# Designs tried in a protein design run: designed miniproteins, single chains. Part 8

Each design is a single chain, and the fold is of that chain. pLDDT is the mean over its residues in the fold that is shown.

## One batch from the design tools (miniprotein)

Design m259
Fold by ESMFold2-Fast:
Structure m259 (fold): chain A 62 residues (1-62)
Amino acid sequence: MLSPLVKKVLEKFEKLAKPDETELLEAIELLKEKPKSVEEEIGRILRAIGAELEVELRKKKE
């Protein structure tokens, strides 16, 4: 079962992703591969995803 945090991040990725932004979807797919105990891993992944989202937001401004 995925943590509510992971689920919420995936939801944000879906809303921000564009049809031609498949790299965002790839990040979502990687997130789905989590072990049973993922609390600490989720924290690290959320940081990485946050950084990725910031990059995408900057691209959209350009």
Scores: mean pLDDT 58

Design m260
Fold by ESMFold2-Fast:
Structure m260 (fold): chain A 57 residues (1-57)
Amino acid sequence: MAEGQLVRHGKAALEAVEKGDLETARAHMDAAASIPETAAQARGLKANLEALYEKKK
């Protein structure tokens, strides 16, 4: 059940990164991390998105 929220935030964060909007991506990751049940997975997404953004440059 909680994975649905994580998937929605993750997808929106990826779309934001694709548009170059890192602030919006971070906001979505922060929202997912505020949910205790998904916090561990949100930490993984944060690391992956930041690595992806830096590697794109």
Scores: mean pLDDT 74

Design m261
Fold by ESMFold2-Fast:
Structure m261 (fold): chain A 81 residues (1-81)
Amino acid sequence: SLQPEVPKAELEELIAKNAAKVAAEAEAALARLDEVAAEHGLSPEEAAAIREALQALRDAAAAGDAAAAYEALRRLQALGR
């Protein structure tokens, strides 16, 4: 399973300082999601859940909402299991 390598408070600080980069990373992941889902044999339901979490991460990071972005990252971690 994916483990958080960074404590919550430290990750929220990194998101706040790098909001544009976090949003861009989420956008890039969304653009490649259909390829990655097909390559890894993900169901449409699994791909949809990952898409929703990535969209939430992108939107929260773009809005400067570090807490919401952290919650979206936790959802992605749970979906990776």
Scores: mean pLDDT 76

Design m262
Fold by ESMFold2-Fast:
Structure m262 (fold): chain A 68 residues (1-68)
Amino acid sequence: SAAEALKKLAEEYSKDPRIKVELIGDDKLVLKTTKSVPEIVGLALRIIGDYPELEVTVEGDTLIVSAK
């Protein structure tokens, strides 16, 4: 499910010191990064490739991941 995917992503990316992870309820994951633009784009593509039920919006240094 989308909620399970968001929880797994939160656990995975909480281990990266350049990502601050915030899971808002069961429906929105916010990843605030200190990464470069190419790194952020690569991360977004990886997430939607692994979890096609999720959508990713990129706002500056921040990725917002939610169910479609």
Scores: mean pLDDT 84

Design m264
Fold by ESMFold2-Fast:
Parts: C-alpha cells; sequence; structure tokens
Structure m264 (fold): chain A 67 residues (1-67)
C-alpha cells in the first residue's frame, strides 16, 4: 500500500540522514532532508502519512541541530 511504502521510505531517509549528520556529512544530511520534504508534499492528502512524515522530518532536524 502507498501509505506503508511511504512510511518505510521516510524511515529509511530519516535513518540515513541521522547517520550522515552524525558522521559530519552535512551536505548528504541536507540532501536527505530535502528528499523528505518532497515526500511530505506528496503525502499531503493522507493525514496519517503526513503526520508521520512531519515527525520524521522534525526528528531529523533535531538530530542535525544536536550533532
Amino acid sequence: AASEEAGRRLAELHAQGVAAARAGKDEEAERLAEEIRELLEELRDDEAAWAAAEAELRALRAERAAA
């Protein structure tokens, strides 16, 4: 299902972004954050998927700020 696939993709992007940020690969982390943002826009008509996507993006940004 599209919602399940989107959730999996967001989790993958978030994990990669966190790993890149912790490794000091800021350009890679920013690129991944942009991919998450684009996916969030695609999910705007699915409230549950949108809420999950926003949470993933927020967590990624917090992790980058903390690194």
Scores: mean pLDDT 72

Design m265
Fold by ESMFold2-Fast:
Formats: structure tokens, C-alpha cells, sequence
Structure m265 (fold): chain A 97 residues (1-97)
């Protein structure tokens, strides 16, 4: 979780500083990879899964706010983030049932 929040902070700094799209996308994909590790952890708590969903939404919003992001890349990152959010939500629902 601390690593995900650090990656989100770094992503925010890249977007605010208008870093190249390729650098922002690389950071976002690193964030998605770490989010997947938390979602796939069989020991993940409901609180951790809820936090991952929130952080995924924040990260996606930051990337989508970049004025130089091509529509094709925007669609790809939105689809990747949405899929992870669906997986996290399904696991969260199973844990709360």
C-alpha cells in the first residue's frame, strides 16, 4: 500500500510537470502492476482492496487529465484500469459476503 501511494504521488508530479506521455504511461503501468499484486494476494483485506480501487481511480483521473495523451492510449489505459477495478471489486464483494 505505501508503495502504491508513492507511485501515485510520483505519477501526480509527472502530470503536473507536463512530463512526456511515454514517461507518464510507463509510471502508470508500473502502478497497475503493483495494484495487480495487491488484488492477486490471497491475504488481501477488504480495506486494502477498497483502497486499491480508490487509488486506481485517482491514478486513471491523473493520466486522463494530460492534454497530450493520444485517444488510443487513453482508451487502452482506461480499459486496463477498469479491468483491475472490476477484479478488485469482485474480490471485495466476495470477502464481505
Amino acid sequence: MAELEKLLKELKELVENKAPVEEILKQFREFLAKAREVIDDPAASAAELARVIRLLGEALTLVMSHPGLPAEDAAEVAAEAAELMREALARLRALLA
Scores: mean pLDDT 83

Design m266
Fold by ESMFold2-Fast:
Parts: structure tokens; sequence; C-alpha cells
Structure m266 (fold): chain A 57 residues (1-57)
């Protein structure tokens, strides 16, 4: 779905930001993901990115 494709793009952007040490940008991408319509893929992606940000802090 377009929503799931957007979640995948935001996940990639968040991962790249985390790798760069830019947690503010990663949190911005996470906020955008949290505004998407819910789906199993969106919920899984939010969980993964949230965990990665927590582990990077």
Amino acid sequence: SPTDEEAKRLTLKAVNAIQDGDLETAREHLRRMQSLPRSPLVDAAIGIVTRMIREAE
C-alpha cells in the first residue's frame, strides 16, 4: 500500500539518521511514521525505529 511504502521510506531515513548520530532527525521521521494510518507493517516499523533510537541514546 502507499502507506506501507511511506513507512519503509521513513524507516530507511530514520536508520540513516541514527547511523549519522542525528537523533533529532531520526525522531522527526519517527513522528511522521506515528501519523500514518495503522497497519501491521507500520506498527512493526514504529517499534523497530523506537527501539533503535532508545538503544542509540
Scores: mean pLDDT 87

Design m267
Fold by ESMFold2-Fast:
Structure m267 (fold): chain A 61 residues (1-61)
Amino acid sequence: SDLSEAEMAKVRARLAEERAAGSALWRELDVDGDGTLGAAEWARLGKLLEEHDWDIDALFP
């Protein structure tokens, strides 16, 4: 894995904040609106993170 546990914890914390805020990108990631990310949604997030040099803050300005 390219991310450490600390980086994954940061990603998860940021996702929880964005879910609570109802951001547009969170809605794109959680396409079924169930409030959780399955394996396919985590794969989509992984691709977005790769495009932004694994910087979760760049995804949610």
Scores: mean pLDDT 69

Design m268
Fold by ESMFold2-Fast:
Structure m268 (fold): chain A 65 residues (1-65)
Amino acid sequence: MDRIKKLEKEAKKLSSTDPVSSKVVQSLIDKGKDYLKQGNIQEADKEIKNAETAIDTTKLQLKLS
């Protein structure tokens, strides 16, 4: 729960600087939530990790700009 909320907060912060990446992160979070509702823990974990990676990659790209 808290991990997903942290990611949602980070996606919201990104929406002001990089709305495209923010939408990608939010899509991954939404997929993770849907898999959790279905009881598909393995796919949920993958999507949440993908969201975390997308945030980290975006932050690195912004630092290099």
Scores: mean pLDDT 80

Design m269
Fold by ESMFold2-Fast:
Structure m269 (fold): chain A 75 residues (1-75)
Amino acid sequence: MTLYVVVAKLKPDATEEDFQELKKLALESGAISVSVLKESRTVVAVFETKEKAEKAAKILSKHPAVESVQVVPVR
């Protein structure tokens, strides 16, 4: 089984509210788990399918606090 990880890097001025909004958006997009890494300004969301991960990446990339989004397949 291949899992897909969406890694969203937030801007340096991102607030606690921005992290919580991105976590909520990832979960609403079908993430099976979400981790918030405040020190690295990163939100990591795990998806069961590539299609869900790619859709979530597009949604998260539109958030004003997001600097970059990557989709990474993991086994």
Scores: mean pLDDT 83

Design m271
Fold by ESMFold2-Fast:
Structure m271 (fold): chain A 79 residues (1-79)
Amino acid sequence: SELREAEERLARLLEETKAAVEAGDAAAVRALLEEALRVALEALESLAPEMPAEELARIREELERHAAALTEKLVAAAE
């Protein structure tokens, strides 16, 4: 399933992000979190046929907002 594939991809990206933070590689942290947001948004799109458009848009906005906040925090931790 698309959700299962997204879960597996996100788990791998989380492991890589942790390694990048520990290595002090802020550029890698930014790239990995950008990829994670892309994966999450693709997974959300797979739910579109079963979700009202307004709810889909709201969840998308929440994901983008949380991703931006997390990126700022983890990039700062890597620097």
Scores: mean pLDDT 82

Design m272
Fold by ESMFold2-Fast:
Structure m272 (fold): chain A 57 residues (1-57)
Amino acid sequence: GELTANVAVRVGLAHPDRISPEQVEENIYTSLLSLGVPEEEARRLAREAAERLRRAL
């Protein structure tokens, strides 16, 4: 839920100069899968985090 999306945004913001929204999406997706989050939910959350980063640009 909200906690996972918040962590995802923080990971992206930790490296604003070097990490594109696309790389953040991939990193979050892989991390969520490693935590046992279903693939469909992991992909949706990763995309949401990437979109938030694009809006913050």
Scores: mean pLDDT 70

Design m273
Fold by ESMFold2-Fast:
Structure m273 (fold): chain A 62 residues (1-62)
Amino acid sequence: GERAALQLLVREGGVPEEVARRAVELVKRGDYEEAIRLLQEEGGLSERQARGAVELIKLFLK
């Protein structure tokens, strides 16, 4: 679920909680490229890490 996605981003990705919540909402809306961009620009992730994070969020939200 959504909680697991948030914990992954914050605990393992080092993403600020507010940024993680916004990324999850973007993924819920299907705005994957915006979520990747947000995670890079405000989350401190590389493009590769951000793309991987979005795929994991998608798995947790199904």
Scores: mean pLDDT 85

Design m274
Fold by ESMFold2-Fast:
Structure m274 (fold): chain A 85 residues (1-85)
Amino acid sequence: MLSEKEQLEGMAEYAEKQYKKALADLQRVAAQLGPVAQPQLDALDARDKEIKELKDPMERLVGLRALRDEAARLTAQGKAQLAAA
């Protein structure tokens, strides 16, 4: 029987998988933008490390969902910049 903590950890693992997919899409766009995209990638990596230090499974889940959404936002912004250039 899964505890509430185990259920939250499963949801966090799913959110991490979604973030990794969004990050891969962002890395493809960043490769086309060049060095100007590196600070955004570095900022996401720093936040990911901070979230992994969180001991509360709920805070970790919320943080991972925020990273996923930010990576998706940056991907859309980068695509718009490439289209405008």
Scores: mean pLDDT 81

Design m275
Fold by ESMFold2-Fast:
Structure m275 (fold): chain A 82 residues (1-82)
Amino acid sequence: SLNEEINKLYLEIKELIDKLPVSEEDKKEMIDYIEEKIKEYGAKINEDGTIDASKMSKEQKEELLEFLKFQLELLKEALKSL
């Protein structure tokens, strides 16, 4: 489902951010930025860090999915440059 894909991408993004050679403060700022964007697209973030996209339309879920895929690719490129 799109909800499962969204959660899977966000977990992958968090894993790649954790691998970046930057401060823990900078990693937190990156995560906070992405979570702000997730909320702007209309999703909720649960206390356990999972994303609740149940109130989003299919179109909103697809837009969020595209955003997360773009973020994942940026992180992959950053890690290739190490």
Scores: mean pLDDT 86

Design m276
Fold by ESMFold2-Fast:
Structure m276 (fold): chain A 88 residues (1-88)
Amino acid sequence: MIAELSEEQRREVEEVRREAEEVAKEVEENEEKLSKEDLQRLVSLITAAYLHVVGAEVALTEEEARNNIEAARENVEEARKLLEEALK
């Protein structure tokens, strides 16, 4: 049994997915300016964010969904911070 996401949670999942896609696009556009180490870390963080988005969508409990949404947001925020520092 998969928990039915609230309208608010579904919106949050879509927003975090879009934010992850935006960071992924920025990484792709700036790949030539990034070190191999920074690129690998960014890909790892973005991949983790997408996995948590999927985790929220297939969550069996509302708490599990909320925890996955929060984890996805943290990974996206960390990826943005790393990208901004790497591009200085």
Scores: mean pLDDT 82

Design m277
Fold by ESMFold2-Fast:
Structure m277 (fold): chain A 58 residues (1-58)
Amino acid sequence: TQKLIEQAGELHKKGLQYLKQGDGKKAAEYFEEAAKLMEQAGLPLGAETLREEAKKAE
């Protein structure tokens, strides 16, 4: 649903903020949560992209 996509976007923004602060582990956690919401929204390609970002952040 639209709400899940919006929530995933907010989590992605928070992850990017932690990444800029040098906290790659927290960034990865936020990206993984965002990916889970994208899967629930029926957007598996979006979820895959976020999981790849999480792997790179750590």
Scores: mean pLDDT 82

Design m278
Fold by ESMFold2-Fast:
Structure m278 (fold): chain A 59 residues (1-59)
Amino acid sequence: TTDPRVQELLEEEVELTMEIMKLAIEARISGKPSEELKRRLEELARRANEIARELEELL
């Protein structure tokens, strides 16, 4: 049985992965990632790192 908090974090991780994939596809189609796109990816990476840390604490 999964803790509701763990499930929420996993759902957020899936959402982040989907957003990252969307941005990656967009960058590939346009062929030129902007500085704003790079900043956005860094923000998403930081958030993913925080989720991983919280998951470790709950395990």
Scores: mean pLDDT 78

Design m279
Fold by ESMFold2-Fast:
Structure m279 (fold): chain A 69 residues (1-69)
Amino acid sequence: HMEEFEREVRLALAEIYLGLGDKFAEQGNYEEAAEVYRKAAEIFEQSDTPEGRKLAEEARKKAEEYEKK
């Protein structure tokens, strides 16, 4: 079903955003890092799996951390 494919693509996209956020943070671009981490968290939240929820929480925490810098 299309839902299964969409879930796989969505999770892959979220992982890309998470990695991109890490790159921005590494370069000191904290505003962009926070924004990208927020996007990753939103996508992971939509996965409705225990793994996705854990990753969403981690991404959300990173976004909040860098927003305060």
Scores: mean pLDDT 78

Design m280
Fold by ESMFold2-Fast:
Structure m280 (fold): chain A 95 residues (1-95)
Amino acid sequence: MEEAREYLKKGIEYLRQKKYDEAIEWFDKAIELAKDDPELQALAYSVKAVALFHKGKPEEARKYLDKALELAKDNPVLRVDIESVRRFIDNFLGE
């Protein structure tokens, strides 16, 4: 579990550097390790979606946000944050 959080942090650092491919690799590792932590998986899927959006893959990003929302169904605060990102991407796609 700690390793999944460290991988998530590493991915976020690459995301800040606009190194989206590297960010996605670390997010995928975090998702794999966080199988028993749906909230951490939801967060990892949501930041992976942000990276995919910046790579010009908004439809794929939206798909991962849908997965994140399903995983975060029992966390209303996280759901609101993910829904905000999804709304931004949906507006970009023209709904």
Scores: mean pLDDT 82

Design m281
Fold by ESMFold2-Fast:
Structure m281 (fold): chain A 83 residues (1-83)
Amino acid sequence: METKIILKINITSGKRKPEELEIEITVSKTFTKEEVEKLIEELKKAGVNIKGVKFEPNEIYIEFEMTGEKEDEIGKILEKYIS
């Protein structure tokens, strides 16, 4: 089974213009609600502000804000769960 993942990322920082990014990925795996909740917890612990989450049978939407300085840390968290 395949899952479509949509990440809406609002990047805010004192050194960058605010940016809104939408990343769409299709992966050849399914996610449990627990796996999505664990990802959200790790993002929150890293200082991310979660704005919205939708979990549907074949589609996951996550919307969040982060600072530009957190891009590397947040990218590594996402790779752990999504890649």
Scores: mean pLDDT 76

Design m282
Fold by ESMFold2-Fast:
Parts: C-alpha cells; sequence; structure tokens
Structure m282 (fold): chain A 59 residues (1-59)
C-alpha cells in the first residue's frame, strides 16, 4: 500500500520520498489520521515546523 511504502521510506530516512507517498495516500483518503500524523513527523525531521504543525492539527 502507499502508506506501507511511505513508512518504509521514512524509516530509511528518505524524507522526500516519504512526503510524496504520504501525499498520494492522502489524495486517496484525505481523512486518514495515520497519514496526517506520519507526514507531520516527516516535516519535523525536515525542519519544516510550519507544515509539521499543519498536519498535526489534522489528526
Amino acid sequence: SLLGEAVVAYQRGDYERAVELFEKALAENPDDPRAHRLLARVYQALGDEEKAAEYAAKV
């Protein structure tokens, strides 16, 4: 699944790939709290505090 692939990318430290895959997962299911939470974690790892806060608010 897109979520599974995104988690693997995140665990590997491939944050740009993880963002791409989580955004695709959200396009299929916009209300998925797992995707919002994990995307917030990815943006924190990238140092994008504003986007991290935005996605954390959507859980």
Scores: mean pLDDT 81

Design m283
Fold by ESMFold2-Fast:
Structure m283 (fold): chain A 72 residues (1-72)
Amino acid sequence: SLLERALELAKEGVRLYKEGKELLEKGEVLKGIGLILRGIGLALEAYLLAKKAGGIPEELEKLLKEAGFIPK
């Protein structure tokens, strides 16, 4: 389903976003920014798919908040 696909994309996006932030902290600026942007893109795609599927599930919202993607 679209919702299952959205959760999969969100998990992947969160992983890339966190990895990118770690690279930034280590001084790997270009690689870090690249992963952050890729993670943001996947998370946005997941959010839009979830909205089309009938609404953002609490699981997806919590996942994005945990990553610091959405404000607390």
Scores: mean pLDDT 79

Design m284
Fold by ESMFold2-Fast:
Structure m284 (fold): chain A 80 residues (1-80)
Amino acid sequence: MESILRLVSTLIRIVGLETELELIKKKDPSKEKEVKELLEELEKLREELLKLLKEKADEEEIKKKVEEVDKKLEEIRAKL
Protein backbone atom coordinates (compact mmCIF):
# COMPACT_ATOMS: atom_id res chain seq x y z
CA MET A 1 0.00 0.00 0.00
CA GLU A 2 2.71 2.52 0.99
CA SER A 3 4.56 1.84 -2.30
CA ILE A 4 1.37 2.54 -4.28
CA LEU A 5 0.86 5.82 -2.38
CA ARG A 6 4.46 6.82 -3.21
CA LEU A 7 3.86 5.96 -6.88
CA VAL A 8 0.70 8.12 -6.95
CA SER A 9 2.65 10.96 -5.29
CA THR A 10 5.31 10.71 -8.02
CA LEU A 11 2.59 10.77 -10.72
CA ILE A 12 1.28 14.02 -9.17
CA ARG A 13 4.83 15.45 -9.33
CA ILE A 14 4.99 14.55 -13.04
CA VAL A 15 1.74 16.49 -13.65
CA GLY A 16 3.15 19.48 -11.73
CA LEU A 17 6.33 19.49 -13.80
CA GLU A 18 4.32 19.19 -17.05
CA THR A 19 2.39 22.30 -15.95
CA GLU A 20 5.65 24.22 -15.35
CA LEU A 21 6.95 23.16 -18.79
CA GLU A 22 3.76 24.43 -20.46
CA LEU A 23 4.23 27.79 -18.68
CA ILE A 24 7.85 27.98 -19.89
CA LYS A 25 6.72 27.28 -23.48
CA LYS A 26 4.06 30.02 -23.16
CA LYS A 27 6.65 32.57 -21.95
CA ASP A 28 9.34 31.66 -24.50
CA PRO A 29 8.28 29.97 -27.75
CA SER A 30 11.97 29.53 -28.70
CA LYS A 31 12.13 26.80 -26.04
CA GLU A 32 9.27 24.83 -27.65
CA LYS A 33 11.57 22.05 -28.93
CA GLU A 34 13.31 21.59 -25.55
CA VAL A 35 9.95 21.61 -23.72
CA LYS A 36 8.52 19.06 -26.19
CA GLU A 37 11.48 16.70 -25.61
CA LEU A 38 11.12 17.00 -21.80
CA LEU A 39 7.34 16.43 -22.01
CA GLU A 40 7.97 13.27 -24.07
CA GLU A 41 10.44 12.08 -21.39
CA LEU A 42 7.82 12.70 -18.66
CA GLU A 43 5.24 10.75 -20.71
CA LYS A 44 7.60 7.74 -20.82
CA LEU A 45 8.20 7.93 -17.06
CA ARG A 46 4.43 8.03 -16.43
CA GLU A 47 3.91 4.97 -18.67
CA GLU A 48 6.66 3.07 -16.80
CA LEU A 49 4.94 3.71 -13.45
CA LEU A 50 1.50 2.73 -14.81
CA LYS A 51 3.02 -0.47 -16.24
CA LEU A 52 4.18 -1.50 -12.75
CA LEU A 53 0.59 -1.15 -11.47
CA LYS A 54 -0.83 -3.07 -14.46
CA GLU A 55 1.68 -5.92 -14.04
CA LYS A 56 1.10 -5.99 -10.24
CA ALA A 57 4.79 -5.57 -9.46
CA ASP A 58 5.87 -6.27 -5.88
CA GLU A 59 6.36 -3.40 -3.42
CA GLU A 60 10.17 -3.55 -3.64
CA GLU A 61 10.08 -3.16 -7.45
CA ILE A 62 7.62 -0.26 -7.18
CA LYS A 63 9.76 1.55 -4.57
CA LYS A 64 12.93 1.08 -6.63
CA LYS A 65 11.27 2.43 -9.80
CA VAL A 66 9.69 5.36 -7.96
CA GLU A 67 13.13 6.34 -6.60
CA GLU A 68 14.60 6.10 -10.13
CA VAL A 69 11.79 8.25 -11.57
CA ASP A 70 12.07 10.82 -8.75
CA LYS A 71 15.79 11.24 -9.58
CA LYS A 72 14.98 11.71 -13.27
CA LEU A 73 12.34 14.31 -12.38
CA GLU A 74 14.98 16.25 -10.41
CA GLU A 75 17.30 16.10 -13.46
CA ILE A 76 14.52 17.42 -15.73
CA ARG A 77 13.70 20.21 -13.27
CA ALA A 78 17.41 21.19 -13.18
CA LYS A 79 17.26 21.73 -16.98
CA LEU A 80 14.46 24.31 -16.57
Scores: mean pLDDT 81

Design m285
Fold by ESMFold2-Fast:
Structure m285 (fold): chain A 83 residues (1-83)
Amino acid sequence: MEAVLLAVAGEIAYIAGDYELALENLEEAVRRAEEAKDAETLEEIAEVAEKLARKAEEEGDLEAAKRFRELAERAREKAEELK
């Protein structure tokens, strides 16, 4: 539950224009989900990060897009390790 709330908070922070806060919240969400060994929540976090990466890319923020994609790939890899 906490990890999902942090992922939502990350998405809201990005919409508000706070890229650093968005990444911080998503990184914390990944850590919480990994500690809980919750593969489903890690996959959900990866989907949120991928959505934010596409949005950043559309807005021309290629560095933000890259960071969100890297986070998504890491979350998916951790989810697969738990299966």
Scores: mean pLDDT 79

Design m286
Fold by ESMFold2-Fast:
Structure m286 (fold): chain A 60 residues (1-60)
Amino acid sequence: SVEEEVKKLAEETHKKLVAEGKSGEEIQKAVEEEVKRKFPDVELKVELDGRLVTKVEVNV
């Protein structure tokens, strides 16, 4: 589903940026930009706890 693809993309982006030492704010922005780039009609809510994405909510 679109929701699962968005969550997968967000998780992969998060893992990559954590490995690169990015801040939580940088990770949130990059996740939102990647999702918007691939799924422009999807609304995304990203919640962070420090450097971790704790929740991804997709409004489809």
Scores: mean pLDDT 70

Design m287
Fold by ESMFold2-Fast:
Structure m287 (fold): chain A 99 residues (1-99)
Amino acid sequence: NKVEEIVRKAREILEEIFNEEFPLYEVSEEEIEEWKERLKKYSALPPSEESLLIGAAAGLIAEKLYSSELSPEEARELALNIGALVAYRAEQLEKEKLK
């Protein structure tokens, strides 16, 4: 699963940057499927691997940042929405460079 590999890679990069602040857990298939559905909301075409990686990293940072202020369910929902939005905005910016 390409998306699962990208999310795992994002977690690994963030753990290295933040000195193991992000756990390297196996990403659930349910969470990945939910994120794929959020991504479809913005475009029928999937973002590039680089845009997905940026989006996944943004979502994980948001979840960690708000983990003390929001319930786990609310933090997850925020992370999924931010991750999807950032992935599509990154893709749009890359496409604008090619114009």
Scores: mean pLDDT 71

Design m288
Fold by ESMFold2-Fast:
Structure m288 (fold): chain A 76 residues (1-76)
Amino acid sequence: KVKEGFEYLEKAEEALREGDAEKALKYAEEAAKLLGEDNPEVLLVLSEAYRALGDEEKAEELREKAKKVAGGDVAE
């Protein structure tokens, strides 16, 4: 299950390298379902996929959320 989530993250990054932003977003969403929406790695890949689609505002929101989730884990 965790392995499947990271496999989807890997596929999302591969799709981003190939220029297929729509496929990257789909794989990143599957990773979010398996690893959780509050996983910083998932949030960063989702951010990259939205940026590739041209939604820079959404990408920035997801990037900030990833930073807050990582910081909260250390702080608490």
Scores: mean pLDDT 77

Design m289
Fold by ESMFold2-Fast:
Structure m289 (fold): chain A 65 residues (1-65)
Amino acid sequence: ETKPEIGEEYYELGLEYEKQGKYDEAVEHYEKAARIFEAAGDKEKALEAEINAGLVRIKKAVSKL
């Protein structure tokens, strides 16, 4: 059983990197959080982390315009 606290830690790091405009690092940490939450059986938090990763991917794509 994976500790959900580790997932929360990666999720918070994702939020911090996103706030700093470090989109690549934000996506990486949200994806790690999603995997950890999924392993912990928290499907709702895993989905939320994946949605946030997807939104940051869109921000990254738009930032190249």
Scores: mean pLDDT 82

Design m290
Fold by ESMFold2-Fast:
Structure m290 (fold): chain A 93 residues (1-93)
Amino acid sequence: DVKKAIEEIKKAAGELSEAMREMLKALEEGDKEKYKEYAKKMSEAIDKILTAGGEAPEILETISEIFKKLQRAGNALKEGRLDEALKLLDELS
């Protein structure tokens, strides 16, 4: 169901934006523990977007390059490569 997949992607995109804002705030405040927590939430939100898109192949076919960049950004976050992850996410904005 394309409509359901779109709704799930929109929700997860909102979660990603919120987690990124909170992660940057934690970084500015020097809160390393919160920074790691929100980086994990960003990775989880990316995984939700990729999962929802995977359940609607027509969406993946249309925006495959966006999904490839999201996969790379998610992997970079999981591996602690924040600069690479933020660069990939910026390229999607």
Scores: mean pLDDT 76

Design m291
Fold by ESMFold2-Fast:
Structure m291 (fold): chain A 100 residues (1-100)
Amino acid sequence: SLRRKAAVLFTAAGILYVAGEFELEKLGDVETAKESLRAAAELLEEALRYALEYNASDEELEELKKLAERIKKGAEEAGDEETVKRAQEIIEEIEKKLKE
């Protein structure tokens, strides 16, 4: 099921986002935080691909967008410009779909 794949990937992205924030804020491990946040963005990109394919609801897309915004902010704090850009591209794809 595409919906199940999206849900699993979204959950995994959320876990990696939380790990990245903990690594950055509590451990001061910027490099590990970048790895966790990058992985979160990659999993969220894949989750969005499946969500678009099964024509996810606006509410589901808004939840993906909220996580992308959190990942973007974490990546900005970690100084990972590539992950900031990837998260922004996720946000823009979602906003484009919501305007349809």
Scores: mean pLDDT 91

Design m292
Fold by ESMFold2-Fast:
Structure m292 (fold): chain A 69 residues (1-69)
Amino acid sequence: MTDEELIEKAKELIEEAKNASPFDRLVLLGVARLILAVARVLGSPHQEEIDKLEAEINKLEREVEKELA
């Protein structure tokens, strides 16, 4: 699996998370975050794209955590 394929899968999981229940959303966002971490370790030239996706994950996770608190 290439870094580009990992980034694509992370994008798909983030989109699925937007339509998921709060608990399922946290799980999907956690998996997406792990996939992006693997892409970073592989030395992806798309670091700015990865940073952008991680920022979106952080925003969505904070929104869910606030709803569950």
Scores: mean pLDDT 81

Design m293
Fold by ESMFold2-Fast:
Structure m293 (fold): chain A 63 residues (1-63)
Amino acid sequence: SKEEALKQGQEAGSKGEEAYKAGDYKTAADYFKKAADYFRQAGNDSLAEFYEKAAESAASKAA
């Protein structure tokens, strides 16, 4: 459901933020990408785009 997708997106986003704060940019990028996918499924394109960009930024720092 959209509600389940929103919850999973929020959880993935939170895990990504925790990983990012810990300096684990690879894990952060993976979770932000998952968050974006879930928010896209939920129909929240703005939040999906936000997390897609966050994933790209984290991935860049991981390299």
Scores: mean pLDDT 88

Design m294
Fold by ESMFold2-Fast:
Structure m294 (fold): chain A 59 residues (1-59)
Amino acid sequence: ATPVQKAVGIAEIEEARRRGLISEEEARELIDRVKQATTVEELNAIGRELRRLVERRLA
């Protein structure tokens, strides 16, 4: 995983939190996971989890 890919992931999580689509705690957990991620597959898994949380909130 590149620094740019991680920065994009963090920005998406922070926007979801700002819009009230996920909690502060969920955002913190996902951001910490992004910071620890070493592979693109790990980043993709985090992105899928963010998407599921957002979709659940909007349903």
Scores: mean pLDDT 83

Design m295
Fold by ESMFold2-Fast:
Order: sequence, then structure tokens, then C-alpha cells
Structure m295 (fold): chain A 91 residues (1-91)
Amino acid sequence: TEAARRRTQAHLDGAREAIKQGLEAHRRGNDEQMAAAAVAAGTMLIQAGEADPEHQQRLRDVGRRMIEAAKRGPEEAVRALREGDRLIAEL
């Protein structure tokens, strides 16, 4: 439905913005803000997948990985943010 497409788009746009904020926080040495951004972006990717059955598995897998990476440390979180950015660019 159009409503589902708009919901997916809104979540993807939100995830993209959170990823940008996370990568910017990393450049400033703010690991706490980067970890928070990774959790936010990962959650939004999972929510985008709920309205997009074709990409649901990929969106969920990457989103979960971002949330988990935020708990492991800044290097893992940055890698996960970059992975999420690439995924959104491919959609």
C-alpha cells in the first residue's frame, strides 16, 4: 500500500540521518553518541523492514547487527553504521 511505502521511506530516511549523525559523532570522538545513533539507526531499519516484505530479512539482519555492534565497542559500531549506509544506498 502507499501508506506502507511512506512508512518504509520515513524509517529509511530516519536511519540514514541517524547513520550520518553517528559517523559525525565518531569523527568528533564521541563514542557514546555514535553508539546511541547505531541503536537508533538499527531500530529504524528493522521498522522499515516491517512495511517492506521484499527487503525485510536484509533490513532486519543489518538493523540487529547495528544494535549488537553498539554494545561491543566503537570500532564495531562504526563498521555497522557504514554497512547500514551501503544497504540504504542499494535500495
Scores: mean pLDDT 87

